Designed miniproteins, single chains, continued (3). Designs and how they scored, part 27

Each design is a single chain, and the fold is of that chain. pLDDT is the mean over its residues in the fold that is shown.

## One batch from the design tools (miniprotein)

Design m8919
Fold by ESMFold2-Fast:
Structure m8919 (fold): chain A 56 residues (1-56)
Amino acid sequence: SDEAVEAAGNAIAEALKKVPESQRDKALQEAFKRVEETLGPDAARRAVELAKKRYE
């Protein structure tokens, strides 16, 4: 659902703020894998894009 994607995106954005800039790409990739396992690849892609907008 859109709510699940938004919640995942927010969680990813918060996690990204806790890592050094040099490790953010790796953290983002790991977050994608977690969401993909739970909500599927389309939802994972949308959550990651949302996190990038909210992190930046």
Scores: mean pLDDT 79

Design m8920
Fold by ESMFold2-Fast:
Structure m8920 (fold): chain A 59 residues (1-59)
Amino acid sequence: DDEAWIREMLTNPSIEKTVPYYSPALNKYFGVTEEELEKLLALEKENPERVREIELSAK
């Protein structure tokens, strides 16, 4: 579930989350893994509106 995955990624810190990701919806940077960043960029390319909606939901 992409929605649950994005919310957990943004709200759950991990020692492996060393790559900065900028969320335009929240106007801030999050630490993510390289794998998470690649998946996020793929999802944003496919459906940017959906990703923004989920990010706003996560806060």
Scores: mean pLDDT 73

Design m8921
Fold by ESMFold2-Fast:
Formats: structure tokens, sequence, C-alpha cells
Structure m8921 (fold): chain A 62 residues (1-62)
């Protein structure tokens, strides 16, 4: 649905922004925090896992 797509996009942008503002945060702690962001967006577990992976990969690319 368009609403689900919008929620995913907004949560992804928030997660990326959070990761950029916390460069010294450990990978484990960062994963926990960005996972919470996606959970608050009401996404399913499979989508959350994939989105968390995507955000972490973007950060590693710089």
Amino acid sequence: SEERRRRLLEATLKAIDFAEKNPDMSKEELEKKIREIFKEAGLDDKTIEQAVKTVLNIREIK
C-alpha cells in the first residue's frame, strides 16, 4: 500500500539521520536503536530486518 511505502521511507530516512548523528555508536547499539525506529513505524518483522540491514550497509559505504 502507499501508506506502508510512505512509513517505510520516513522510517528509513530517520534511521539514516540517526546513524549519521551517532558515528561513535557501536554497531550493536546502533542496530538496536534503528530497529526501534522501524518498529515504531509499524512494519512487519521481515521488512524491519531488511531495512536495518540496508541502513547499516549505507553507513559502511559512507
Scores: mean pLDDT 80

Design m8922
Fold by ESMFold2-Fast:
Structure m8922 (fold): chain A 89 residues (1-89)
Amino acid sequence: RPVELPEEIVKLVKEAMENLDKADRLIDTDPEKAREYLQKAREVIDKMEEALKEETDPEVRQAGERLIKSLRATVDALEELIDEKEKEK
């Protein structure tokens, strides 16, 4: 069964992933800037959650909620890595 996420949510997913990728790449070289991108990713994920709250299709909502959970887990993992690097410096 094809579950198509709304275009607005797809754009937010892309933005969240781009910020997470930037955070990951900066952890070793600029942990403070990595934390800024991680915070931007959190803000985008919060916008995704608000957009999904207005979604009427339960399958789309469920798929979006699973994606948000995965993205938040990635945020938490990257925050632990940033905290580790900040303690070293």
Scores: mean pLDDT 81

Design m8923
Fold by ESMFold2-Fast:
Order: C-alpha cells, then structure tokens, then sequence
Structure m8923 (fold): chain A 80 residues (1-80)
C-alpha cells in the first residue's frame, strides 16, 4: 500500500505530458530489460497507463502503473 501511495503521489506531481514521457520511457526499458511471460503483462499495463495519461486521467493511469509494478514484483519472485 505504501508503494501504491508513493506511485500515486509521484504521478499527481507530474503534468500529463511529463507522465506520458515517463511511462513511454518505462515501457521502452521494460521492452529492453524484461524477459519471459510477465514482460507482455507489464507492457500491456504500461500501454493502458499511457492511454489514460494522454487523456489526462491520472487516477486510472496510476492504477495501471501500480498493476505493472505488481506484475514485475510477482515475476521477480517467481524467477528468483
């Protein structure tokens, strides 16, 4: 919950344009660094986050960013 709140606070501090740039960079990093089945799940969540950020919907963008981070955490735990 503290991680989710930190993500929401960070996103709320950004303009929609800054948020889109940050999420597009995060997606590029995920595409270049992640491997395996959870990679596609993370990218899918970041794509949704970018869509909502472009609409100015920071609340839904934050929801999808949190889902992406949870998917990364689960993938790392499963892969040691």
Amino acid sequence: SSVAQAIRDSINSMTPEELVKELEEDKKIAEETLTGEYKQKVISYLDKGIEYAKQGNKEKAADYVIKAYQAIQQGEQDRS
Scores: mean pLDDT 83

Design m8924
Fold by ESMFold2-Fast:
Structure m8924 (fold): chain A 76 residues (1-76)
Amino acid sequence: MIEDSLLSDEEALRRAEEDVETFKKIVENEKNPSKAVAKMIGLLLRVVFSARTPEARERAYELLKKAFEEYDEKIK
């Protein structure tokens, strides 16, 4: 069985932070908002589901949600 031990809580949270940073760069460089949103959703799903504990998952989700809100303001 493929183990779910690929990421510790610290690693999951760090990946969430990295994915937020990556998303911000995608927004800066991507002219099509729909493509940016699609990539953002992919990053969110990957990081949230790789978290080991509910606490780490919630924190990762909150970091990504904050990035989503910032992006929504930029696409006005």
Scores: mean pLDDT 66

Design m8925
Fold by ESMFold2-Fast:
Structure m8925 (fold): chain A 64 residues (1-64)
Amino acid sequence: MEEKIKELEKEAETLRKQAEEYRVNADRSPHPLVRRIYQRLADELEKKAEELEKTAEDLKNSMK
């Protein structure tokens, strides 16, 4: 179970890093529509990361 928690945390971290990359691309995009697309993609990845983080926390609490 600890390995599964670490896997979820690692996956969430990867998604957050990808979201940050999309945020940077949005800031540097000259076209408003492209900026909105990158921002939406970043938001979706952050939501997925949050869900994985919540699952990992629930598993941690269950192990005590």
Scores: mean pLDDT 82

Design m8926
Fold by ESMFold2-Fast:
Structure m8926 (fold): chain A 66 residues (1-66)
Amino acid sequence: MTLSPEQARAALRYLQEEYGLSPETAEKVIIAVNLGRLDEARAILLAAGLTEEQAQEALDYILSLA
């Protein structure tokens, strides 16, 4: 699945505003999602300090944009 540039910007803003992720970390999550590597995206979110529940909520939101 590939997010449009507009959807990617919305997801980047969401990750930064709701969870305080750096722009670089948020971008890595979006790249992993676009490659279909949801396990990698989850691992990046957890490494950034999100709980398992927050990581799942964030992924569900990003996937809902497509």
Scores: mean pLDDT 84

Design m8927
Fold by ESMFold2-Fast:
Structure m8927 (fold): chain A 82 residues (1-82)
Amino acid sequence: MNEEERKKLIEELAKVLGIKPSTLERIYKRDPEGFEELIKLLKEGVDERTLAIKFTALSLRIIGDEVEKELAERKKKLQEEL
């Protein structure tokens, strides 16, 4: 996807979901594959509710992965501490 097309799609998706474009830019940087799926759904003309559900699932996945990674790292450090 070219940069100009990505910018336009981010703005369109942000308007549909009622969120800031900067939030979608962060999602793109963290999970470009998940972002690409949202763009596919937008281009396919799925309803706003379906897009919102998919966005919520993606956001939870990103946050969940960060929490799980941090928890696993802390747990390992504590268990390895003599």
Scores: mean pLDDT 73

Design m8928
Fold by ESMFold2-Fast:
Structure m8928 (fold): chain A 82 residues (1-82)
Amino acid sequence: MEEEVRKKIKELEEEAKKTKDPYLLSVIALGLAALGEYEEAEAYLEEAGKIDEEVAKNARKFLKYAEENGLFEELKELVIRA
């Protein structure tokens, strides 16, 4: 699972460099948070928020819900499917 998440994050990072898509930046952040990389995740959410504040806000809300309910395995699956 972790290897698949890391591979997907790398793919999304390459795509995000080209598109600057706030949704891709948010998905990268969710994946990093699911792997325990919270500082990197927040940096990506901040970048997403500079492009689209509502997308970043929704991603932060979803991440908080996942953290509070122990849904990190589900977050990893969502990132892989993105």
Scores: mean pLDDT 82

Design m8929
Fold by ESMFold2-Fast:
Structure m8929 (fold): chain A 86 residues (1-86)
Amino acid sequence: SPIDALLAQLDALAAEADALEADWRAGRVSAAQLAARLDAILAELMKIMKELDSLGASREDILRAVGEILRVVGLLEQARLDLRRA
């Protein structure tokens, strides 16, 4: 279904966010690369959320996937801000 396809895209985006966290922790990405990848993940998340809302996906399904992505993105953004202040 269209909803299942978008939820699969959210799961893939969560995996991308987890990979970014691993890359950042391992020192494989610069601060500039981290910022660019975070912006790309957030842009894709917003697009998927709009499509899910238009299709009437359940709030529970949306919150499950989005919550996980936002948790990882929040941690990476906090790390970026802490680095900027150091």
Scores: mean pLDDT 79

Design m8930
Fold by ESMFold2-Fast:
Structure m8930 (fold): chain A 61 residues (1-61)
Amino acid sequence: DDNLIASQAVGQAAQQVKAGKMSVDQASQQVVDSLIQAGVDKDFAQKVGTVLKDALTASQA
């Protein structure tokens, strides 16, 4: 299911940003690329990336 794949990718990317291993932009881009490679719809993958970037940016203030 696309939602489950997206949830797992988002969780991993958020942990990498929290650990200082990735920037917000790198994490967002990697999630989009990973979802597309996993066969997720491109428009859905792009929306997930945007939501993740907005959420991580807001949490960092």
Scores: mean pLDDT 78

Design m8931
Fold by ESMFold2-Fast:
Structure m8931 (fold): chain A 60 residues (1-60)
Amino acid sequence: SSVDFSKLSAEEAVEYLKEALAPAGLSPAQARAFALHEIRRYMAPEHREEALALVEEAFP
């Protein structure tokens, strides 16, 4: 993945992760864990809390 999460909005980051993880064949729990890790590591601090909430909705 060549996407820079620090330049994305919360919604853009979560949509990217949904599209990237869909073909990976992960369980919902694995997909959520991966998405949370990516947001915590690479998301801009001002968008991080919103992105984390959206991940919980997108990967229930």
Scores: mean pLDDT 81

Design m8932
Fold by ESMFold2-Fast:
Structure m8932 (fold): chain A 74 residues (1-74)
Amino acid sequence: EVEELATEMLRNAARRLMAAQGVPESRLEATRTQEELARLVAELMAAQGAVDASTLLAVARHAAEDVLAKRAAR
């Protein structure tokens, strides 16, 4: 499922960025939607001079589609 995989990819990105910046996992627990999660990742990346939430969401969805296509080919 594209949306579920995209959400997990965003969570993994958030955890990595939060660990690098010393942000506790409770920040991640506060996110309920994929858009809120993408906004969190965008905020963490903005601290490093990076992309907006909509761009991150699009990238995550595209990557999720690629992974699902590979799984379907197995």
Scores: mean pLDDT 70

Design m8933
Fold by ESMFold2-Fast:
Structure m8933 (fold): chain A 61 residues (1-61)
Amino acid sequence: SADLARLVAEARVLARHMFLEQGASREEILAFIRKVVPEEYLDAAEAAATEEYDRLAAELA
């Protein structure tokens, strides 16, 4: 759905911002996502955020 696609994209942008600008851990990013994302989209948002985090962490290692 359009709403799911938008929230997934927003979760990736959020994860990237928190990692690069704030030095946030994976756990801190997920904790924030759990506060702001509706329950029906949590699995997709968490997956997108962890994918983006892992990609960036690997690129900067």
Scores: mean pLDDT 85

Design m8934
Fold by ESMFold2-Fast:
Structure m8934 (fold): chain A 55 residues (1-55)
Amino acid sequence: MEEEADLSDLDPDRVRYVEVKDGEAVIEGTDPEALQKAAEALRKAGFKKVTGRLV
C-alpha cells in the first residue's frame, strides 16, 4: 500500500491497542463507533484479523 491506514486520527482515549502481532490486532475502547473505524483502518493496513472489544 502506498499509504498507511489513517491511524493518526485514532484517539488513544477511545481506542487502545491491546495486542498487535503478525497480522492480528486486538483493540479496546469505550466508543463502539471509534472501535469500528479503528478495526476497519487496521484491516485496510493489511491485518488479517482484527478484534474490537467494548469496555
Scores: mean pLDDT 67

Design m8935
Fold by ESMFold2-Fast:
Structure m8935 (fold): chain A 90 residues (1-90)
Amino acid sequence: SSAIQAALGAQGAAVASANLLSEYSKGSEEEVQKVIEQSARLLRSVAEADPELAPELEETAKKALEDPKKAVEYFEELAKKFAARAAELS
């Protein structure tokens, strides 16, 4: 049950990150950067709670900060990965 909850938590964080970034099309480049930074912090918070998920979450956060134009794709891929993991554990 704890493994399923961890995977669902990570999926939720990734989905929230993708949703926040989807709004960036309505903002300035400065606002886009702030949203990416917020999303990176959210993923890192989840990583602190579950060390097994930390490498994947940290890697995605780093990639999003280094390539903001692909950040939505990175978060969507992460969300799909953890959705699949949660389904396999169910």
Scores: mean pLDDT 74

Design m8936
Fold by ESMFold2-Fast:
Structure m8936 (fold): chain A 74 residues (1-74)
Amino acid sequence: MEKFKESLEKFRESVLEEVRKLLEQGREDHARTLAEAAVALMRREAEFYSEEEKEIVEEIIRELEKEVQKLFEE
C-alpha cells in the first residue's frame, strides 16, 4: 500500500506541475486536456483495483481535480 499511494501522489504532483507550466504559457486547452487525460487514466486503472486501493485513487483524483480547478481560476 505505501508504494502504491506514493506512486499515485508522485503522478498527481507530476500532472499538477505540467498543468501549471502549460497555464503559465497560456496553453489552457493543453492544460485542460492533460488534466482530463490523467483523471481518465486513473479511473480506468481503478476498475482493476481492490476497494481499499480504489478509495486511495478516489482521494488522489479529488485532490488533483480540486488543485487543477484552483489553477484555472488564476
Scores: mean pLDDT 81

Design m8937
Fold by ESMFold2-Fast:
Structure m8937 (fold): chain A 98 residues (1-98)
Amino acid sequence: SYIEEAKKLIEELKKLSEEATNPRVRADLQRILKDAEEILKEMEKETDENKKKFYVDSLRLAVDLARKAVEAEKQGNVLEAEIYLTLATMVLALAKRI
């Protein structure tokens, strides 16, 4: 189920936000988490399976970018982390437009 996959992706994103130690990176991850939770609510109302797949694919890409951001932060590269988080934010913003 796409809803089940989306819920697992959101749980991973929540863990990533708790793992981040830099206040700016954590705040951006918490914002991305809220956007992801909003997409899940839209998915629960959606009847088109192709659109549900698009939402899951978008969430998966955003979570992959969030993982890269947390990894960059662990290496001390806050700028690289912020770039990945900006991209993740853009991915979810685009998903909401479709």
Scores: mean pLDDT 90

Design m8938
Fold by ESMFold2-Fast:
Structure m8938 (fold): chain A 85 residues (1-85)
Amino acid sequence: SDEDDTRRLIKILEKQIDNLEKQTDNAIKNNDQGGLRNVARLSGLLIDYLDSLLDYAKENNLSQDLIDRIEELKKRAEEIRLKAL
């Protein structure tokens, strides 16, 4: 179902955001300007994707639980981008 497919996708995105947070922290620790630029680009793309996913979830009347999880992932991606800038 659309809801089950979205739940699986969110789980993948959660793992990707966890990995991106670790990459950001490592880049900051190592003063890796190239790494920070890559994180800024990737987090920007992720924010755009999560915005599209959020619109999809709302338009298809997916559960509030899924909408809340997507919104939380977007906030985390925005925080990552701010750290990388």
Scores: mean pLDDT 90

Design m8939
Fold by ESMFold2-Fast:
Structure m8939 (fold): chain A 99 residues (1-99)
Amino acid sequence: LDKNTIIDALERILYGTATDSDYEILKSFLEIPDEGLNEIEEVLKQFHKQSLYLIFTGRSEELPNLKEQALKEIEAVLNKYKVPSEKTTEFLKLFKKVA
């Protein structure tokens, strides 16, 4: 998998336009079980919903803090499911680019 394929999948997930193939891309890259992928999906969906809420209510100054919280939650899930540190670091970098 190239970096752009993972970025595109993350963007579609964050914007709520993801298909099953996008989740399969993340699962393959992270080598994470379905339980772990479901936890990542929940963090990403909550981040998207909260981001929209902050934007629509004129609280966009809180977006950087929301993004930092999401990064910490994603890292915790990846650590819980024993994803290698190199993959965790790369995934968090990719999330930072799209979020």
Scores: mean pLDDT 83

Design m8940
Fold by ESMFold2-Fast:
Structure m8940 (fold): chain A 95 residues (1-95)
Amino acid sequence: DKKKILEKLAEILGAEVEEVEKELAAAADNAEIRATIDAIEKNWEENIKKGKEHVEKAAEELGLDREELEKKLEEVKKKTKEILELVKKYLEIEE
């Protein structure tokens, strides 16, 4: 499970899994990792909000089911928060 968390975080940050793992290990007891997680969470919420606005506009212009699309966006938002919680748990887990 640690590997899956590292892979997802590396994908989001555009970095190698080994580099992410090294940084997480080095910053486990460092305030810097908390700031990094907060920044990721903040940027992710903003990206989800922008995505929702684009989807709502497309649904209106193309006559698509807005309610169904809104449900899908809420699922994406929930999964994003789950990833951040998993990252926090990763930092708590020792080798």
Scores: mean pLDDT 64

Design m8941
Fold by ESMFold2-Fast:
Structure m8941 (fold): chain A 62 residues (1-62)
Amino acid sequence: MERLREAVLSLSEETRRLLSELLESTAPEDITVGKLTAIPGVDRETARLIVAYAREVVARAA
């Protein structure tokens, strides 16, 4: 979780805005590395951390 926070905070304001829009409009199970890396400034490592977090949130709710 700390690595995810640091990775997100290192993103530009524009990238964070686009990321927030995607996360608000997409169900956690539909969030993929490919969708996240399509956002300029999101690298594969950051995308993997975000996907892992989304999957963990769903798992904890089940």
Scores: mean pLDDT 75

Design m8942
Fold by ESMFold2-Fast:
Structure m8942 (fold): chain A 76 residues (1-76)
Amino acid sequence: GQVHVSDPVELAKGEVLSYTVTVTLPGQSTLTTFLVDADGNIVAQSAPRVVEPGDHTVSLTAPRSGTYRIVTLAVP
């Protein structure tokens, strides 16, 4: 599998973060995206989706103001 963690970003409550992840795994993978707060808690999650290699944009909404990271997991 492939794991990517974004740089930290400050978001306001209700703000939508859009993030582009590059999947380099050959063939199809299941991509799941998580929004993680400064304490390491998963606060939002995308539905898993089947993707081909390349660039994929994901969007998640912040439940409260704070500093977050996007974590993406791609599994063959």
Scores: mean pLDDT 84

Design m8943
Fold by ESMFold2-Fast:
Structure m8943 (fold): chain A 75 residues (1-75)
Amino acid sequence: DSQDRQDELANLLSTLAAQGKGTEALDLADKVLEQGLVSREQAADALERAADFARALGNFQTADLLLERARELRQ
């Protein structure tokens, strides 16, 4: 199910964001999107959820990186 894939992506991205692995998080999101496993809107939502988690942990640089990619996907 597309919703289950979005939730799985959000959880994986949040784990990477918690580790400060912003570039790896972007690479994962792009790979999942390229494979057609999620829509652009679902990938953007997952990135925004991961960014919120990173911000809650005080990792503002990782949060900003993920939010920039999410904004690009919504264009």
Scores: mean pLDDT 86

Design m8944
Fold by ESMFold2-Fast:
Structure m8944 (fold): chain A 59 residues (1-59)
Amino acid sequence: PVPTLAEALEMAKKAGFPFPVTAWDAARNEWVRFAARSEEDFLARLAAHGLDLSAPAGP
């Protein structure tokens, strides 16, 4: 099992923003990386990539 983006969001909320995020984009078969500036930015960037909180998170 790999961590999910839901778990990454909870970690970001505890650690504070900006927070580095690595997400698996299954449609493109690649890792996408960004620095989330806030919870809203985190969710907006996932939506822009067509991802939801069940998607795999990277290290």
Scores: mean pLDDT 80

Design m8945
Fold by ESMFold2-Fast:
Structure m8945 (fold): chain A 71 residues (1-71)
Amino acid sequence: MELVLIEVSSSTPIDRAAVRAVADAHGAVGFSAVEEGPDGRYYLLIAVPRAQAEALAAALRALGYEVRVSP
């Protein structure tokens, strides 16, 4: 199964538990710690099957997060 990485970013602290619940519902297989970047933003990486990536990205955007999907 092909995996892709989804990057979640926010100018405010990320609710890791809420993001984890949504990611688990979409078959996520990897989930990072929340990291503060050098720009003062918060970042989180999720590994998910390619087939679920866009649905998960849409769900995370609905929670108010900025989301990037990569190969």
Scores: mean pLDDT 81

Design m8946
Fold by ESMFold2-Fast:
Structure m8946 (fold): chain A 88 residues (1-88)
Amino acid sequence: MTKEQLKEALLKLLGEIRRAIESDDYELALGYLDKMEALLEKNKHLLSEEELETLYEFLSRLREAIESGDKEKALEIIKELEEFIESL
């Protein structure tokens, strides 16, 4: 996998998480988040240490928002994370 392919795959998964949250399917959203974390772990060699740390911080914040049922905060984090991934 290339960095470009990883970026596109992460954005696709993030879009699925957003749709699940908008549909109030938080279990489905967590499932996609787990897939996103697994994809990052398999491909961590394609990213700098700073990029990885920032991505894991976003994923941790997003997981906390979803688990707490904070839909507004989860959607805000998704927007910030989307902008960050697009900048990779």
Scores: mean pLDDT 89

Design m8947
Fold by ESMFold2-Fast:
Structure m8947 (fold): chain A 93 residues (1-93)
Amino acid sequence: SAAEAAREQEIAEGLRRLEELRASGDLEVRVAVFDVVKPSVVDQLDDAERAELNALLRQVAEKARAQGYEVGIVVPRADSLEAAKAALLKAIA
């Protein structure tokens, strides 16, 4: 949709800005990025699937915090539940 396309552009711009700050050495805090499903995909999930995704996100956030990450950014860019789960599981591997 047009709204999803606009959101994807905002995400891409934000991630580009983050990479620019990291490359320039201006990023003073350690930032972790957590992929979650797009809003359109969230609307297709049942309560159990949402609970599972939220539990994985909590586990990844706790692991990042334990590793010294000071800021977590939640990015709604995954096209499916499977893609979001794979990205989150990779982050806690």
Scores: mean pLDDT 77

Design m8948
Fold by ESMFold2-Fast:
Structure m8948 (fold): chain A 87 residues (1-87)
Amino acid sequence: SMPSFSELLAETLARLRAALAAGDYAGALEIVRDGLQTMRDLGYSLEQMEALARAALLLAAELGAPQDFLDRLATVSREELERHAAE
Protein backbone atom coordinates (compact mmCIF):
# COMPACT_ATOMS: atom_id res chain seq x y z
CA SER A 1 0.00 0.00 0.00
CA MET A 2 1.05 3.62 -0.54
CA PRO A 3 3.08 5.14 2.34
CA SER A 4 1.60 8.18 4.11
CA PHE A 5 2.95 11.60 3.15
CA SER A 6 4.26 12.10 6.72
CA GLU A 7 6.07 8.72 6.62
CA LEU A 8 7.68 9.37 3.21
CA LEU A 9 8.66 12.91 4.27
CA ALA A 10 10.22 11.69 7.55
CA GLU A 11 12.12 8.83 5.83
CA THR A 12 13.41 11.07 3.02
CA LEU A 13 14.60 13.77 5.46
CA ALA A 14 16.27 11.17 7.74
CA ARG A 15 18.13 9.66 4.76
CA LEU A 16 19.06 13.15 3.52
CA ARG A 17 20.43 14.11 6.96
CA ALA A 18 22.55 10.91 7.07
CA ALA A 19 23.96 11.47 3.55
CA LEU A 20 24.83 15.11 4.32
CA ALA A 21 26.49 14.10 7.63
CA ALA A 22 28.64 11.63 5.62
CA GLY A 23 29.53 14.31 3.01
CA ASP A 24 27.75 12.20 0.34
CA TYR A 25 26.33 15.06 -1.74
CA ALA A 26 25.70 12.86 -4.81
CA GLY A 27 23.74 10.39 -2.64
CA ALA A 28 21.85 13.29 -1.01
CA LEU A 29 20.66 14.50 -4.45
CA GLU A 30 19.57 10.95 -5.39
CA ILE A 31 17.62 10.57 -2.12
CA VAL A 32 15.56 13.71 -2.85
CA ARG A 33 15.13 12.84 -6.55
CA ASP A 34 14.01 9.29 -5.63
CA GLY A 35 11.59 10.64 -3.00
CA LEU A 36 10.00 13.07 -5.46
CA GLN A 37 9.91 10.44 -8.23
CA THR A 38 8.23 7.95 -5.85
CA MET A 39 5.64 10.60 -4.90
CA ARG A 40 4.87 11.34 -8.57
CA ASP A 41 4.67 7.62 -9.49
CA LEU A 42 2.32 6.91 -6.53
CA GLY A 43 0.02 9.84 -7.39
CA TYR A 44 0.85 12.32 -4.62
CA SER A 45 -0.25 15.92 -5.26
CA LEU A 46 2.04 18.61 -6.63
CA GLU A 47 1.56 20.47 -3.32
CA GLN A 48 2.85 17.45 -1.34
CA MET A 49 5.87 17.14 -3.67
CA GLU A 50 6.55 20.89 -3.27
CA ALA A 51 6.38 20.44 0.53
CA LEU A 52 9.00 17.63 0.43
CA ALA A 53 11.26 19.66 -1.91
CA ARG A 54 11.01 22.73 0.36
CA ALA A 55 11.64 20.69 3.53
CA ALA A 56 14.73 19.09 1.92
CA LEU A 57 16.17 22.47 0.90
CA LEU A 58 15.51 23.96 4.36
CA LEU A 59 17.11 20.97 6.11
CA ALA A 60 20.21 21.08 3.87
CA ALA A 61 20.58 24.85 4.40
CA GLU A 62 20.13 24.48 8.19
CA LEU A 63 22.85 21.79 8.24
CA GLY A 64 25.26 24.15 6.42
CA ALA A 65 25.44 22.33 3.10
CA PRO A 66 27.61 24.12 0.47
CA GLN A 67 25.86 26.66 -1.80
CA ASP A 68 26.80 24.57 -4.88
CA PHE A 69 24.89 21.62 -3.39
CA LEU A 70 21.87 23.79 -2.50
CA ASP A 71 21.76 25.09 -6.11
CA ARG A 72 21.89 21.51 -7.49
CA LEU A 73 19.22 20.33 -5.04
CA ALA A 74 16.94 23.21 -6.10
CA THR A 75 17.48 22.30 -9.79
CA VAL A 76 16.79 18.57 -9.25
CA SER A 77 13.66 19.38 -7.22
CA ARG A 78 12.36 21.82 -9.87
CA GLU A 79 12.91 19.25 -12.66
CA GLU A 80 10.91 16.58 -10.77
CA LEU A 81 8.09 19.05 -10.02
CA GLU A 82 7.99 20.10 -13.72
CA ARG A 83 7.65 16.42 -14.71
CA HIS A 84 4.54 16.16 -12.50
CA ALA A 85 3.08 19.35 -14.05
CA ALA A 86 3.65 17.99 -17.61
CA GLU A 87 1.08 15.19 -17.06
Scores: mean pLDDT 86

Design m8949
Fold by ESMFold2-Fast:
Structure m8949 (fold): chain A 68 residues (1-68)
Amino acid sequence: MEAYIAAGLELSKTPLAAQFVAALLAGDIATARELMEQLVEQARERYGEETAEQLREDLEEAIAIAEA
């Protein structure tokens, strides 16, 4: 959990994370899903698969809330 939070904070400082949030706020779900895949791949390479899967779940939840 602590490692995941630290990884999330690091990734949140990237331009890619800012673009993801902007897409969600604009209701551009297709772009948000594409950016989610890029963020998950970066997390997998830097922090491993477990952290990447936790990030995917959180980002998918954010997209689901934005779609509601």
Scores: mean pLDDT 76

Design m8950
Fold by ESMFold2-Fast:
Structure m8950 (fold): chain A 95 residues (1-95)
Amino acid sequence: MSVIEKFEKELEKLLAELSPELRGQVDLIAGGTIGIVEIAMLFGVSPESIKATIDAGIKELEALRDQLSGEERAVVDRIIELMKKFKEEVLKEAE
């Protein structure tokens, strides 16, 4: 299973724990970041550019998290940690 497929499946599980409205917003940021990285890897984009793309997505998720409380915030924190692990695994494969 590819790194992309692995993290897309884990993200889908976490997104299922969010309300439909918040799920859409979080998926646009996290799922969108994974999709951009998949395309970037296909075109041989530099590891530095891939890292910057993921870091930008994490920063947007952190800004969204700061507006949330309770269970919703806890799930978004788990998604942020998933994106940090995604960054580590993708950069390891890109080198």
Scores: mean pLDDT 85

Design m8951
Fold by ESMFold2-Fast:
Structure m8951 (fold): chain A 91 residues (1-91)
Amino acid sequence: AAAAEILAMTPEELIEKANKASLELLKANADNPDREVTLRLVAQSLRMIGAAIEYDILVKNGSPQDKIRQALADFARELGLPQAAIDAILA
């Protein structure tokens, strides 16, 4: 399941996944003339990378599991996972 995969990832793996997903989104829209779409994808990429970095910080600081799961849920939302997967990460 997508949620189980995200929950099992290390911070380094999550950052790599964020970078890969960002590149795939930007590549798919490289020729899109709609500036609003392109700018929203850049913002989404920044939010994905930010969530992965937050996860790294929270893990390294030994933060409570609820905060760690929230960072993973934020990442999953930006990655485009369905609400059911986000809810599973938060459970």
Scores: mean pLDDT 84

Design m8952
Fold by ESMFold2-Fast:
Structure m8952 (fold): chain A 77 residues (1-77)
Amino acid sequence: SEEEKVEQLLAEAKKRIDELFEKYQRGEITPEEFAEEINRIVDEALEKAKELGLSDEQIKKFMEELQNYILERIEKL
């Protein structure tokens, strides 16, 4: 279903975010590289959501959830 595809897309994005935070916490990347890669993950997630044919409302909710996840991860640094 479309809902399952959205959940998979969100899970994939969250996994990429988690892996990036682990690299950052290990000192493997700079703060600047970290910010650039976060932006890349977000941009790619948005593109994939659009490719799935999600409505503007669905895209907004998806992006808000992803953004909130990133903010929660930043608070745990």
Scores: mean pLDDT 85

Design m8953
Fold by ESMFold2-Fast:
Structure m8953 (fold): chain A 82 residues (1-82)
Amino acid sequence: GPSAAELLSKIQQLKSLLASPNPDDELIIGYLNSIKTDIQALSPSDLQPLLLPTLAALVPALKHPNEDVRKAALDALSALLN
């Protein structure tokens, strides 16, 4: 299964992609889907210290102009909160 370190790496990569002047929306969606899968696979104890960093990274994606990015971010947020 995924490690907490792998999820943190994906969160950092998502932040970099969202801050890019040349957004790769397909790659952003790919990372959001991967982050969702990792959230669902991690134990609550491994996920707990990453809750705030993950939430902070998802917020800009929820406001993204591309509807598919917003949907992927919402799906990841739903996995994080449930």
Scores: mean pLDDT 85

Design m8954
Fold by ESMFold2-Fast:
Structure m8954 (fold): chain A 90 residues (1-90)
Amino acid sequence: DFIDRLERFLELLARKYTPEEIAATLGISLEKAQEIIDAVKNGDREKLREIALELANSKDGRIRGVLFAGVTALDSPLYADLIAELEALP
């Protein structure tokens, strides 16, 4: 459940933001941010899940805090429209 919601959060970031913005937001490398964008663009669900698991297992409190906030936001009314858009995609 948490990993599935984290994947959706990463998909939203990849649809709206540059690699630089994603890297700064998540506190990750530019290379890792580009991997997220590439996985989403290619529909590579397996690669996206691997990245989500790597981030969720991060021992850095900053990264964990941002991921928790992002995943929590997906369940809020403020993100209902964005979730509906993602669910409409094949």
Scores: mean pLDDT 72

Design m8955
Fold by ESMFold2-Fast:
Structure m8955 (fold): chain A 64 residues (1-64)
Amino acid sequence: MEVRIESVTPTGPGRLRVTATAPASASPADIMRAIEAATGLSVVDLRVTREGDTLRVEADVAEP
């Protein structure tokens, strides 16, 4: 599953905002796994918008 991380921005202590793109066939679970693997943090909020054959992803990640 090709999830491309576009940006990572600190939003607070132990928190990041991640933007990514994914193919439209990607499931939310696959997107969450890819972001968690890339950041080492847990996805606490996920927003996905479909744009043609790709998904735009915004995720909030945090340490538990």
Scores: mean pLDDT 81

